# Designed miniproteins, single chains, continued (4), part 115

Each design is a single chain, and the fold is of that chain. pLDDT is the mean over its residues in the fold that is shown.

## One batch from the design tools (miniprotein)

Design m16000
Fold by ESMFold2-Fast:
Structure m16000 (fold): chain A 94 residues (1-94)
Amino acid sequence: DELERRIAELEARLTPEQLEAAEKLAELLKNSATLDDYKEILKLVEEIRETYGEERAEDVLTLALMRAGVAETREEALKLLEEIKEFVKKLEEE
């Protein structure tokens, strides 16, 4: 399975702390249903970016979305996060 292989490659190069962050984000994504859930996702995404820097954060974020079953590639993962940002912004502007 190509997706399982991509997940394994990301897991192999991340630290335990980064894997924990990815798992937390994956669980939030799996359980997302409300505007508050999406806001919590975006908050954690920004925390990951600030903590690990851009390049490493992209690995953590990609793993999280792959494990949540919502993306199969880094490009898809990052695109979906941008779509979530746009969605939340639109709803907050009412």
Scores: mean pLDDT 84

